Designed miniproteins, single chains, continued (4). Designs and how they scored, part 84

Each design is a single chain, and the fold is of that chain. pLDDT is the mean over its residues in the fold that is shown.

## One batch from the design tools (miniprotein)

Design m15108
Fold by ESMFold2-Fast:
Structure m15108 (fold): chain A 60 residues (1-60)
Amino acid sequence: PPEPSLREQLEVVDRVIREVEALIERQRAAGTLSPEELAELEEHLEMLRRLRRELEEQVR
């Protein structure tokens, strides 16, 4: 179907979480982002983890 399956959605969320985690680590090391910008990324990461948990519970 044209709509992504729950499993496909979970895979996309997992990929984005890994990308954001890597970005945060890299930016902390490089000092390119302000502490406030890093906090915003951490907040987004927590939102993604909550979404992943919800999707995972549906897929099991």
Scores: mean pLDDT 78

Design m15109
Fold by ESMFold2-Fast:
Structure m15109 (fold): chain A 56 residues (1-56)
Amino acid sequence: GPEIERLLEELGRELVREHILNGKTYSLEEVRELYRERLREAGFSEEEIEEALASL
């Protein structure tokens, strides 16, 4: 839903900013784990998290 999309966009922007400013590099697996953690912290169910990540 819109809230999940907003959180994923926010985290994606944070990761890009960290890459540009601090030279941090992330694998696809690391990005997926960070997205999973962010959504879990926001109170989404494991089913909702996996469905959102599967669509990426």
Scores: mean pLDDT 80

Design m15110
Fold by ESMFold2-Fast:
Structure m15110 (fold): chain A 77 residues (1-77)
Amino acid sequence: RKRELLLRIVGLEMRAIAFETEVDLGEAPAEVALPKIEEVRELLRKAKEALEEGNLEEAERLIREAERIVRELEEEL
């Protein structure tokens, strides 16, 4: 399960990079996208810390919250 959660984190990090690239290219509004991208990155940082501590339940909760914000970004942009 730890490997599964880590792969989900990596996938979300790649999505965050993609959204940031779209902002840099002028394809997405920075005022809407950047705060949500920053929130996703903070949640993923905390999820990695939880995984390192062996707290899989907390890591999954944080990953699900980050996934929710990524869906909001996909819907709004």
Scores: mean pLDDT 82

Design m15111
Fold by ESMFold2-Fast:
Structure m15111 (fold): chain A 69 residues (1-69)
Amino acid sequence: AEEYFEKGKELYEQGKYEEAAEYYEKALELAPPSIRGEIERNLGLVYAALGKNGEALEYFRRAGELSAA
């Protein structure tokens, strides 16, 4: 989980947003509940960068960054 999450962060920093999203989604599949919100927040940032604002808002909501869960 952590390795995929770190790879996603590296790709995000490089501007490779679609690849970053793929690795973050992989990390989320393997993640324990304690880090799911952090990964979902980063997925929100990636989808926002891709212009997919609907998907970004959904992930921010799941992470507890917006409305109550």
Scores: mean pLDDT 77

Design m15112
Fold by ESMFold2-Fast:
Structure m15112 (fold): chain A 70 residues (1-70)
Amino acid sequence: MEKEKEELLKEIKELLERASTLDMSPEEMARLIGLALRAIGAILDGDLEAAQESVEELRELIEELEEKNE
């Protein structure tokens, strides 16, 4: 459990570091922050399934933003 939480937190950190280099609208920034907080909250609650789903949504958003910045 703790190792899985550590891995998810590391993924969130890496995704946020990727996002930090991107130009974002206020709406896109709010969505990014909301998804990151949701993932962290799920990890703190021990809901690893919800945490994983939120991390996947966060990754998809960052990929969309990266495509827009091309």
Scores: mean pLDDT 80

Design m15113
Fold by ESMFold2-Fast:
Structure m15113 (fold): chain A 111 residues (1-111)
Amino acid sequence: SPLREQALALFEAALRRMVAAVRAGDEAARAATLDALLRELRAILSPEAVAAVEGLLGAVDAALGAPTVEEGIAILETYTAALLAQTSDPEVRALLEEMRELAVAALREHG
C-alpha cells in the first residue's frame, strides 16, 4: 500500500528525531516531533488508523523514556498487543506491527 509505505517512512524519520531528542534531554523537540507526525498521518490515514497509530505513538514515547531498553520494549509490546486485540482492519494491523518492529529496532540500537 502506497499510503502504508508513506506512513512508515514518516514514522521512521520521526523515530530518528525522537531518539535524538531523548538523548539530548530535549523534551520540547520530542513533543514537537510527535505533534508533527500526527498532523502528517491525519492527512494520509483514515480516522480509525490514526487513532490506532496515536495509541502506539504514546507507547513509543513512554518506551523511549523508560529507564532500560528491556523495560521500554516491554511497554511497547504490552501496549501494541492491546491495540492489536482491538483492531480488526488487516491494513491497520499490518501498519501497527511494522511500526512496532521499527520502534523495537530503534530502542535496541539507541538505548
Scores: mean pLDDT 84

Design m15114
Fold by ESMFold2-Fast:
Structure m15114 (fold): chain A 65 residues (1-65)
Amino acid sequence: DPIEEARRALEAGNVDEAVRAAIKAFLQGKYDEALELLREILERTGDPRAKQAILAIENYKKLKE
């Protein structure tokens, strides 16, 4: 489960794996869960990759609407 994988990686301090697992959730169509995880990663780490991924997903949702 990419959601559990991302949370485990974040708790371990592995930001790269946390972001990767959140993107995996997005690719599975779990857009809202992926956004929640990426926002949590951004809040805890300040990683700019998490911020960029959030913006990309939000823009994708607007284009699909």
Scores: mean pLDDT 79

Design m15115
Fold by ESMFold2-Fast:
Parts: structure tokens; sequence; C-alpha cells
Structure m15115 (fold): chain A 61 residues (1-61)
């Protein structure tokens, strides 16, 4: 639902804010996902999947 989407986006913004000083590249990637979610109307599940992938890719190096 639209409510679920807004809640997920709000949670991701909070995580990105906390990461900006420690992992700024990851924080930027998360902000890019939020922007795409808003522009393309991604579902909460799609947003979570992209977020997990970005985190996994970042820490796999």
Amino acid sequence: SEEDRKEVIAALRTVAEHLKDVHPELAQRLEDIIEEAEKKGLTPEEIRARFKQAVDDYFAK
C-alpha cells in the first residue's frame, strides 16, 4: 500500500542519515534507491530487495 511504501522510505532515509558519516558511498546508494522508488512507484518489497542488494554488494568487497 502507499502507507507501507512511505513507511519503508522513511525508514531507509533514517538509515542513510546514520550512515552518511561512516559509509557515505553506501548512504548515497540508499538515497538513489529512495529517489528511484519515488519516481517509478516501486513496491515496498522491491525497495527492500534493492536496499538489501546495495548493502550486500557494499560489504562484499
Scores: mean pLDDT 81

Design m15116
Fold by ESMFold2-Fast:
Formats: sequence, structure tokens, C-alpha cells
Structure m15116 (fold): chain A 57 residues (1-57)
Amino acid sequence: SAGDALRALGLSPEQLNQVISLAQKGYSNREIAEKLGLSQSTVSRAIAVAKAAGLLD
């Protein structure tokens, strides 16, 4: 489930929503990672989870 994927990434639903919001505003994975204090790989995986859940294209 998306919740299980988020737990594996060490992310809360709040943090996923922040990643989605910044991605929709056109920020790069690097910029999102720097803004939220996450690694770029974590941001990339969070975006993949969001796309799989239909929250991003």
C-alpha cells in the first residue's frame, strides 16, 4: 500500500503532501530535497509513490 511505501521511506503523509505540492509548482527533485531536508533518492521514491497513487502524472 502507499502507506507501507511511505513507512519504508521514513516519510509521513504530511511530508508526501509537501513533496507533491513542490513538484506541482515545478521544483526539481534536488530543490525539493533541499527545501524539506530529504535526500534526492527519497524525493524520487516519494514522487514514484505519488504517481502510482494517481496524485502526480
Scores: mean pLDDT 80

Design m15117
Fold by ESMFold2-Fast:
Structure m15117 (fold): chain A 58 residues (1-58)
Amino acid sequence: SAAAEEQARKERMLANVERAAAEYGLSEEEVAELRALIEQGDFEAAHRRLVRLVIERS
């Protein structure tokens, strides 16, 4: 169902945030902001913010 697909997308995005936080040293505040965007369904904003944070720490 569409709801199950959206939930799977949220879970995958949250897992990506946790991996990036561990690998690139994201702060608790940055992780909380990304989690909030994902929970709101704003996957595009979450993705853009995550990419920017990763680039800044690369």
Scores: mean pLDDT 85

Design m15118
Fold by ESMFold2-Fast:
Structure m15118 (fold): chain A 85 residues (1-85)
Amino acid sequence: LEEELKKIIEEIKEILKKNEKVKELAKLRGLPVETVSEEIVEIIILKFKEALEDGENLESLIDAIHNELNIPKELLEKLIELLEK
């Protein structure tokens, strides 16, 4: 479970590191892309945990993250499944 979660987090981080918007944000903040990508993953995890507590809005949140950051919906769905455990 911990290893599966770590693998999904690493896959999402790799996608974020290649994302042009994330690279621009890192440049504007004067931080490494790795650092900004890690911060974004932490925010995504927090948002999913909050949505799971509310029991609603998961589909809207998945769509928003997918559209903004180009993370495949399948990875976001698997992340949610692992966070529910």
Scores: mean pLDDT 82

Design m15119
Fold by ESMFold2-Fast:
Structure m15119 (fold): chain A 79 residues (1-79)
Amino acid sequence: SKEVEELGKKATELARKGAELYPTDKEKAEELFKEAEELLKKMREKAKEAGLEDELKKQLQAVLDAIKSHAETLEAAEA
């Protein structure tokens, strides 16, 4: 549904912002990650109610990919 997609997009945006801030402000980054987790929780509840398992998996993968991509960049910069 549109609501599940919107929640997923917001969670992905917060996760990206958190990852970007992590090298300079870990505390602020952690707060953004917590907000992203809360949105993911709401998205899971809405997807479950609507039977949208595939859309849920797609949105979860997008958030995970955003975090992993930035984490790999940070590890490469620290090496």
Scores: mean pLDDT 75

Design m15120
Fold by ESMFold2-Fast:
Structure m15120 (fold): chain A 104 residues (1-104)
Amino acid sequence: SLIDQKLADLEAEMEELSELIKKHMPELEPEVEEAEELLKKFIEAVRNKEPKSKIEEIREKLEELLKKILKKANELITDPLLLFRITVLASGILFLTDTLIKLN
């Protein structure tokens, strides 16, 4: 289904973001690991048809962490191509999670 494809895309984007953060910004490993756990909870809540309010609450926490990671990336990353890649991945996760909420 379209939802299953979007969930797979989310898992792939988060995995790539996590690898980049752990490699280039190891001080943010706790934040990216928390974001990974929140995304896993988000995906499970969507798959289980949990109430929209619960899914939105999980996404709000994920958005706060991703915005914190992006702020730190902008402060610490001097390579503009790496910063662009991190920004695209984090923005993609935010866009896909919002899209999935709207499809429910």
Scores: mean pLDDT 89

Design m15121
Fold by ESMFold2-Fast:
Structure m15121 (fold): chain A 75 residues (1-75)
Amino acid sequence: SNVERAKEYLRKAIEAAKKGDGEKAVEYGKEALRALPDEEGVRSPVVSGISAAKEGDYEKAAEYFQKALEIAESL
């Protein structure tokens, strides 16, 4: 399903952020957005995670992607 694909990309985004790979964290975050439903509740933390990764705040990026993953697990 699209939700399962989004969860896979969110897990990869979290891993990339934890490794300090900002470019991959942004890439996987964007792929997660493409797979997620058009609902702000789950999409908003992914957008925040991408923004944090672009700013080099990888700890914050991982936190936002993890929040999005937790919401996606309930979908």
Scores: mean pLDDT 88

Design m15122
Fold by ESMFold2-Fast:
Structure m15122 (fold): chain A 77 residues (1-77)
Amino acid sequence: MAEEFKKLGEEYEKKGDYKTAARYYVQAASEYIRQGKLEEAAEWFEKAADSYEKAGDTENADLYRRASQAAREQAKG
């Protein structure tokens, strides 16, 4: 599942649809959380935040930057 969401996010990012790309990156990060892969989840939340920023969605960009940091802190134990 995470692989499919990553691929969809990358496809929409290449098309310039940053908001749709960000939503797929959030779904990929959520699947990594479900798998216990917190470092990978943090990376994909950060990628989602970057895509929301490119879309002009500052509120969601800030939200997912914080989610990325929380996942990294949790990964440390």
Scores: mean pLDDT 85

Design m15123
Fold by ESMFold2-Fast:
Structure m15123 (fold): chain A 45 residues (1-45)
Amino acid sequence: PVVHLVGGVKLYIDTDPSLSLDEIKDLFVRKTGIPSETIESVEDK
């Protein structure tokens, strides 16, 4: 999956393919400490 942050930053994260986009977002916040408010979108490509 790719996490898109406000301001055009893109970060790649490896996750279980069974996770929903919301679950991927929650996992990203937990692993990185980046606030959910800075996340613009998540893509599961």
Scores: mean pLDDT 77

Design m15124
Fold by ESMFold2-Fast:
Structure m15124 (fold): chain A 61 residues (1-61)
Amino acid sequence: SVWDEVQALLDRAEQAIDAGRHEEALRLLVEAASRLDELSPAQRREVVARMDALIARIDAA
């Protein structure tokens, strides 16, 4: 499902952040963002909240 694909991209982005690969993480976040219009409004809000948290981690590094 699109939800499973987006969550997998976010999981990979989180792993990239944990490894210090911020450029890879940003690329994965951009890919996830490109799929937001395929999600329900509730799923989109949840994904955006997770993406914002991951972006904050990159900015804090």
Scores: mean pLDDT 88

Design m15125
Fold by ESMFold2-Fast:
Structure m15125 (fold): chain A 75 residues (1-75)
Amino acid sequence: EKEEKEALKKELLEAIKLGRKLIEEVKKKNPDSEDAKEAERYLELAEEYVKKGDIKKAGEYLLKAVEYLARAQGE
């Protein structure tokens, strides 16, 4: 149980790093993308909640970031 929380925290941080790279690529093509800006905002929140130890909220914000990233890449 405790080890699971540590593992999830590590995975969330790695996912956030990958998300930041994808957002940078989208912003190079469309710097005013609203979906890319929202994805970036949710990644910042996810990282903040990982640091606070709130894995549930971190995961929720990461999922929101992924949803907006997918929209930004599709349009």
Scores: mean pLDDT 81

Design m15126
Fold by ESMFold2-Fast:
Structure m15126 (fold): chain A 74 residues (1-74)
Amino acid sequence: SHAQALLQVKQQFPRYLNSDLLAVLKLDPSLLSLPPEQLTERLIQILRTKKPLSLSGKYDPRLDPIEQELAELL
């Protein structure tokens, strides 16, 4: 699942909050179209390059179940 992909990213970057990881998805909702394995790799790449996060983004209802599952996993 996408929430499990985010959990794997969180394990490699424990200093990032769940809200920080979700902010990346809110900024670029096209990432939600990636399979979970590709999402994990893409997020790791973004975080490793220390790319600044912009908090602008459109609400996407696909994020609600991911946010809930991720909160339950952590």
Scores: mean pLDDT 67

Design m15127
Fold by ESMFold2-Fast:
Structure m15127 (fold): chain A 74 residues (1-74)
Amino acid sequence: SLEKEILESLAMMRVTVALLTGDPELAVEAVKKAMDYLVSKGYKEAAIKVAREVIPKLPPEAAERVRAYVEELE
């Protein structure tokens, strides 16, 4: 759907900006907020997709926090 595609793109843009700061805490917060927003719109699969795309770009401790959050949604 168009809404899903737009919301995924906006979520990825916001997370990318947070990743560019180099602060893992801001990156994890941005991912969680993006996931929560997508889930609130009924796009749980999109939220998981965004998280999984970002996980390889995070330091190990931050990646584990995002993985734990994904598991809470499954």
Scores: mean pLDDT 83

Design m15128
Fold by ESMFold2-Fast:
Structure m15128 (fold): chain A 72 residues (1-72)
Amino acid sequence: STAAAMAALAADASLSIEERLRFGAELALKAIEAGPDPEERERALKEFPKILEEAAKEYGVEELAEEFLKKL
């Protein structure tokens, strides 16, 4: 899932919190785009902004979510 992919990268101690969240978001988007089910891809893409915003808020980097979503 998108949240699970972001959480897995957030656990990588070699990266900063911002780097982990950014890589997690990128990985999650690639996983969604690579999904075989078009309906699940559309649903996941619609839910992605909220999941990213929630994760960014949890780590105190809400600005990262805003910047990332603007570039989509």
Scores: mean pLDDT 74

Design m15129
Fold by ESMFold2-Fast:
Structure m15129 (fold): chain A 92 residues (1-92)
Amino acid sequence: AKAEALAKLARELGLPVTPEEAAEMIELVKAGRDGEASRLLAAATKDPAALIKAMNLFYIAAGQKLLEGPAVTKEYIEELKEKLKKALEEVK
């Protein structure tokens, strides 16, 4: 359910990942293996901004500190949290 919601949101950000890949991403981020998680997403896009946005989506889901950057504003973080909440409700 959570992995399906994250895969849907990542696809909306332009990074098509499967629910299985999303589940792997959550576990890698929780384990602090963010370099491996970034490599999985980098296979789907060459845009560093899209990669950072997708990584922050998985960081929010894992309860980790977010990556800093010009594309990561307070408003953007709140938007991601709201989108994740809605996606989780739709997959239930």
Scores: mean pLDDT 67

Design m15130
Fold by ESMFold2-Fast:
Structure m15130 (fold): chain A 88 residues (1-88)
Amino acid sequence: MVSQEELDEEVKEALIIISVTVAVLLDPGMSPEKARAFRDDFLAGYEAIKDDPNFLEKALELARELGEKYGIPQETIDHLIRLLEKIL
């Protein structure tokens, strides 16, 4: 059985992949280029917060900040945040 830390890392990776996939499939207004740029920046920022005890809260905040940076519709980011909260 994997350690709790390894299990948490696998869950985080799966959630990131699912979130980006959902954004691409459910929102045709989110261009593939914007989705990839958001994902890449999110993963880079995630590396800075993954060891934080409040990583989930910080990850959701990072998603909001990057949504504004890339001009992704706030409604799309809100839907991704709600999805992440339900899965975790």
Scores: mean pLDDT 66

Design m15131
Fold by ESMFold2-Fast:
Structure m15131 (fold): chain A 94 residues (1-94)
Amino acid sequence: SSVIKKLEEKAKEAEKAGDKELAAQLYQNLGLLYFEEGNYEKAVEYYEKALSLTDDPSQKIVLLNMLADAYEKLGNYEEAEKLRKKAEELLKSL
């Protein structure tokens, strides 16, 4: 998709510029697009990138649950459960 390629370029430019907030949002959107297309391996890759770039607890909770959904689609139920538990614990700490 030309849209995905442009978003990948934008995300890399934001990351290179040190705009972690914009980069995290763009990587989260890329992860969602790949998840919707059934490419769960790429969804995990981009969600993990977004998670590494964000300090926002609400975005972390969303990303942890999105990662859990992607891991379930890959058959990794143990990792999915751990991620959901982390999201729940983070939500309770707010």
Scores: mean pLDDT 90

Design m15132
Fold by ESMFold2-Fast:
Structure m15132 (fold): chain A 78 residues (1-78)
Amino acid sequence: DEHLEKGKELFEEGRLEEAAEEYEKAIEENPHNAEAWYNLGLVYKELGRYEEAEKAFVKAKVLDPSLKIPPIPLRPLP
């Protein structure tokens, strides 16, 4: 998936918002792509968007139960 690969490239470059956009496009093309949901969760976690990260990780885990989800804060930061 071109969007998945572009998202990974942008994430490695620290271009987090653009990486999220590309992962969202990958999900639009294939909503059952567990890797795209997982990587979107990682991007949201790095952005401090923990609620969105949790939702993305839940989707990824439902699609692929073998995924190891990283810990995220469970409460809002000030």
Scores: mean pLDDT 78

Design m15133
Fold by ESMFold2-Fast:
Structure m15133 (fold): chain A 73 residues (1-73)
Amino acid sequence: MEELEKKVEEILEEAKKKLEEGEDPKVVRQEADKKLREAAREAIKKGIPGSVVQQKIVEAGLEINKMIKEYLE
């Protein structure tokens, strides 16, 4: 679980950094979504309950959407 949380944190930090550097929000969202799906699959493979993994990934996706909205305003 901590490994999943760390990966999610790194994905969120990278997304924020890319947005601050002026990268296309669409590209940032697509890359972050791909990395989150990969992290979710690995966490499930390691025996973390799918419900717990899904909750963490959904929360991360919402945070990325929030970051993008703040940059589009």
Scores: mean pLDDT 81

Design m15134
Fold by ESMFold2-Fast:
Parts: sequence; C-alpha cells; structure tokens
Structure m15134 (fold): chain A 63 residues (1-63)
Amino acid sequence: MAEELREAALASIEAAKEAREKGDEILAKFNLLAARTEAYLLEKLGDKEAAEEILKKVEELEE
C-alpha cells in the first residue's frame, strides 16, 4: 500500500511538471493537490520519510 501510494504521488508530480510545460495550469495544480493528498496518506500509514520527500517536491514546484 505505502509503496504504491508513493509511486502514485511521484507520478502526480511528473504529470504536474508536464502539464506546466504544456501551459495547462489547472491540470498542474490538480496533480500537485493529488500529490499532497497522497503524501498525507503516507504519513497516516507511518511512512513519514516518504511523505516529507513528496511534500518537499510539491513545495519546490509551487514556488
């Protein structure tokens, strides 16, 4: 579960980068929100390290 959730979060981050490159700001923001949600679920499952890693990547893209 946690491993699949981490992979999903990373995929959402990559989708957000691709959306921004194409100029789709709404799709980029949606994928960043998905990644944040997946990170919060990782934290609840006890994988705090993975959650922090994902949140850091999302914050870097939201600057």
Scores: mean pLDDT 81

Design m15135
Fold by ESMFold2-Fast:
Structure m15135 (fold): chain A 59 residues (1-59)
Amino acid sequence: STKERIAAGARTVIDKKAGGAAASAVAAEAQRHGLTTVPADPRADGREVAERVLREVEG
């Protein structure tokens, strides 16, 4: 499902320590599907953004 795919993307950002650009891409995809309110900011901390997206998508 879309929700599972986005959660997997967020976990990948966390596990690989990917930067804010990767996290913002995951947040943008989640926003397109109404699954998060987290801003898609490529300048934000990638781990923080990914953890917030994961919490909202799986919560």
Scores: mean pLDDT 82

Design m15136
Fold by ESMFold2-Fast:
Structure m15136 (fold): chain A 71 residues (1-71)
Amino acid sequence: SSKEKAEKYLAEGRKLIAAGKYEEAAEKFKKAIEYDPNYAEAWGGLALALRRLGKHEEAAEYYKKAAELLE
C-alpha cells in the first residue's frame, strides 16, 4: 500500500540521516511524501536533511508543513 511504501522510505531516510548522507536522505523523504503527503514525520525528515545541507529557508517551510500536519 501507499502507506507501507511511505513508511519504508521514511525508515530509509532516517538511516541515511544517521549515516550523514543528507542528500540521499532528502530523496528518500521526498519519496515518502509522494506516497503519503500527510506524513508529518516525512516532511520533518526532509526539513532536517535540507537544514544539514545548508538550505535553511526550504527547511523552515517543510518544518512548518510538518507542524501543520500534527494534531
Scores: mean pLDDT 89

Design m15137
Fold by ESMFold2-Fast:
Parts: sequence; structure tokens; C-alpha cells
Structure m15137 (fold): chain A 78 residues (1-78)
Amino acid sequence: ALEAARAAVRAYMAAHAAELEELLERAEAGDEEARARLRELLREIADRLAEALATVYGPEVAEAYREKALAIADEALA
């Protein structure tokens, strides 16, 4: 259960690593569409990871993680 959740989270992050890297480079160059897509993808990643965490650690831990992850992303993309 815990090991399966960790594997799923790791696989999800790995699958999106290249896309995140490309979008970040485009956003840094001033591409507003890339910046908007990057924000959306980071939210999707945070939501997906929170769902996985809720299955293992419960909804309280998952909600705390999601809130903190989104706050960090918002600060980084401000």
C-alpha cells in the first residue's frame, strides 16, 4: 500500500519532468501561454499527489500537502 503509493507518485513525477522543464524554460522567456500551462500542470500534479497521499496517510495530511505545494508554486511563479 505505502510502497505502491510511493511508486505511483514517483512515476507520475517522472512522466511530467520533461514537460515541466520545457514549460519552465518557455515561461522564463516570457511565453504567457507556457506560464499559464505550467501553473495548471503544477496544480494537477499537486492534486494527484494529494489523492495518492490521502489513500495512505488520510485526508488531513493530503490537504496540508496540497495547500503548501500550491503556495510554493504560486510564490515561484509570481
Scores: mean pLDDT 72

Design m15139
Fold by ESMFold2-Fast:
Structure m15139 (fold): chain A 62 residues (1-62)
Amino acid sequence: MDIGALIIESAAAQEGQTISREEAKELARDIVAGKISAKELAERLGISEETARQIIRNLRGM
């Protein structure tokens, strides 16, 4: 779970966005649980949909 939050924080930072560790942990849980789409993740983080898909694949082991 901690590594998932770090992946989200790092990806957001690469696109000039910031997110709290607490929010990143919640998003990581939602991604693993299949509760959030790449489009929705991109909108919530203010990042590209392509980057959001990469985050989802990394967290789900794909």
Scores: mean pLDDT 79

Design m15140
Fold by ESMFold2-Fast:
Structure m15140 (fold): chain A 75 residues (1-75)
Amino acid sequence: MTREELRQEALDLLVEIGRLYDELKKKATPEQQAEIDRLYDEAGAAFARMEEDPEGTLERLRKIYERLKELLAKV
């Protein structure tokens, strides 16, 4: 996979993370909101490191995406 392909996949994951974030903010308890906000901030921080560690950034974004999906399934 090229750096451009990795960046595009990371952007696609960020879009999906943003979609999950918006949905969760409508349904979440105050305790869940703290975790959701933290995960969203971590996603932005992970993407900021794309040039340094594109593969690690993708792995981190995938973990965040899966965690947000888990949270959505519980609300």
Scores: mean pLDDT 82

Design m15141
Fold by ESMFold2-Fast:
Structure m15141 (fold): chain A 65 residues (1-65)
Amino acid sequence: KDELIAEATALAAEGLNLAKDPNATEEQRKKGIELLEKAKELFKEAGAEEGVKLLEKEIEEIKNK
């Protein structure tokens, strides 16, 4: 469980850095969103409901910009 949450957290950080970087290319932004989706699934598998909800909000915010 803790290992899975750590992996999800690392992927979320990497995804946020790529998706929210003001100098990111469109390709990098899409890759960032993909990493965030992966992190969300890992949080869901770990039962970390708050992590899932946080990433859902981040992904929606990024997609709506």
Scores: mean pLDDT 80

Design m15142
Fold by ESMFold2-Fast:
Structure m15142 (fold): chain A 61 residues (1-61)
Amino acid sequence: MDDVIRRTQDEVRQAALDAGLSDDEAERLARTARLAVEQGSDPEGVVEAGREVARILAEQQ
C-alpha cells in the first residue's frame, strides 16, 4: 500500500511540473494527493483530480 501512495504522490507532482507549476506548488499538490489516498480515496481518481487542479492553476497564472 505504501508504494501506491508514493506513486500517486509522484504522478501528481510530475503532472503539476508538466503543467508549468513551480516546485513548491507541485509539492503542495503532491502532499494533498498523498493525504487523500491515506484517507481512503482511490489513487487513480486522486491522480486525475490532481492533473485537473494542476491544469486550472497553470491557466490562472
Scores: mean pLDDT 82

Design m15143
Fold by ESMFold2-Fast:
Structure m15143 (fold): chain A 72 residues (1-72)
Amino acid sequence: KYFEEVEKEVGGVDWSVPSETEGIALTKIIQYLKQGKVEEAIKVAKENKFGVSAEYLKKMEQAIETGREAAR
């Protein structure tokens, strides 16, 4: 479902055995997908194809929090 969409967007990255950095990014992607934040999940996947920076993750978390507040 959402995992297939994310994999398609990142060009068929192998998610079966990710590196530690990719594992962190995958965890964030899963969290966003559980919240229905598909666009944010895809964005994280694209920006963190080989690795993730704390700056990108923090920025995505801020976007999610702002969106949640606006939705209330």
Scores: mean pLDDT 54

Design m15144
Fold by ESMFold2-Fast:
Structure m15144 (fold): chain A 69 residues (1-69)
Amino acid sequence: SLERKLEVVEKAGEEILKKAEENTKDWPEEEKEKVLQEVKKLIEEARRAAEAGDSVKAQEYLYKAYEVA
């Protein structure tokens, strides 16, 4: 169902963002913010794709977010 797909995307996004925050915690603030903003943007795009019913595109955005993180 759409509801289940959104739950999966939100949970995955939360874990990816935690990874990005852990990996950048000791970085200069400006560089850290650029990475975190890009990760958040890709997670939001994944959520929007999932809301539109495009689970393949949602997974592609989550994968990109994971790679940036």
Scores: mean pLDDT 84

Design m15145
Fold by ESMFold2-Fast:
Structure m15145 (fold): chain A 91 residues (1-91)
Amino acid sequence: VAGLLLAVLVFLAVNPLVTAFLFAQQQGASFQQTVQVVADALKRAVYYNLSSAVAVVLRRLGLVSDSPEVRVAEQSLRIALVVALTVFIVV
């Protein structure tokens, strides 16, 4: 079950938008600069396209189905998981 969520997050982490920034980072960009650039790109992409998709996935997995603050859980998990996994996989 965790494998399915990991696969989806890996797909997002290897997304062309994120991959391009991380590839350029190998030319000498600092770790913090890379994190900020990737986080900004992912935040914009998530806010525009992935917000609904991530919410549906979280609900199906039962992570947020009975949460008192569904909106907060969706935003926190969505951004944190995508950013953390992207950095973790590349490093």
Scores: mean pLDDT 55

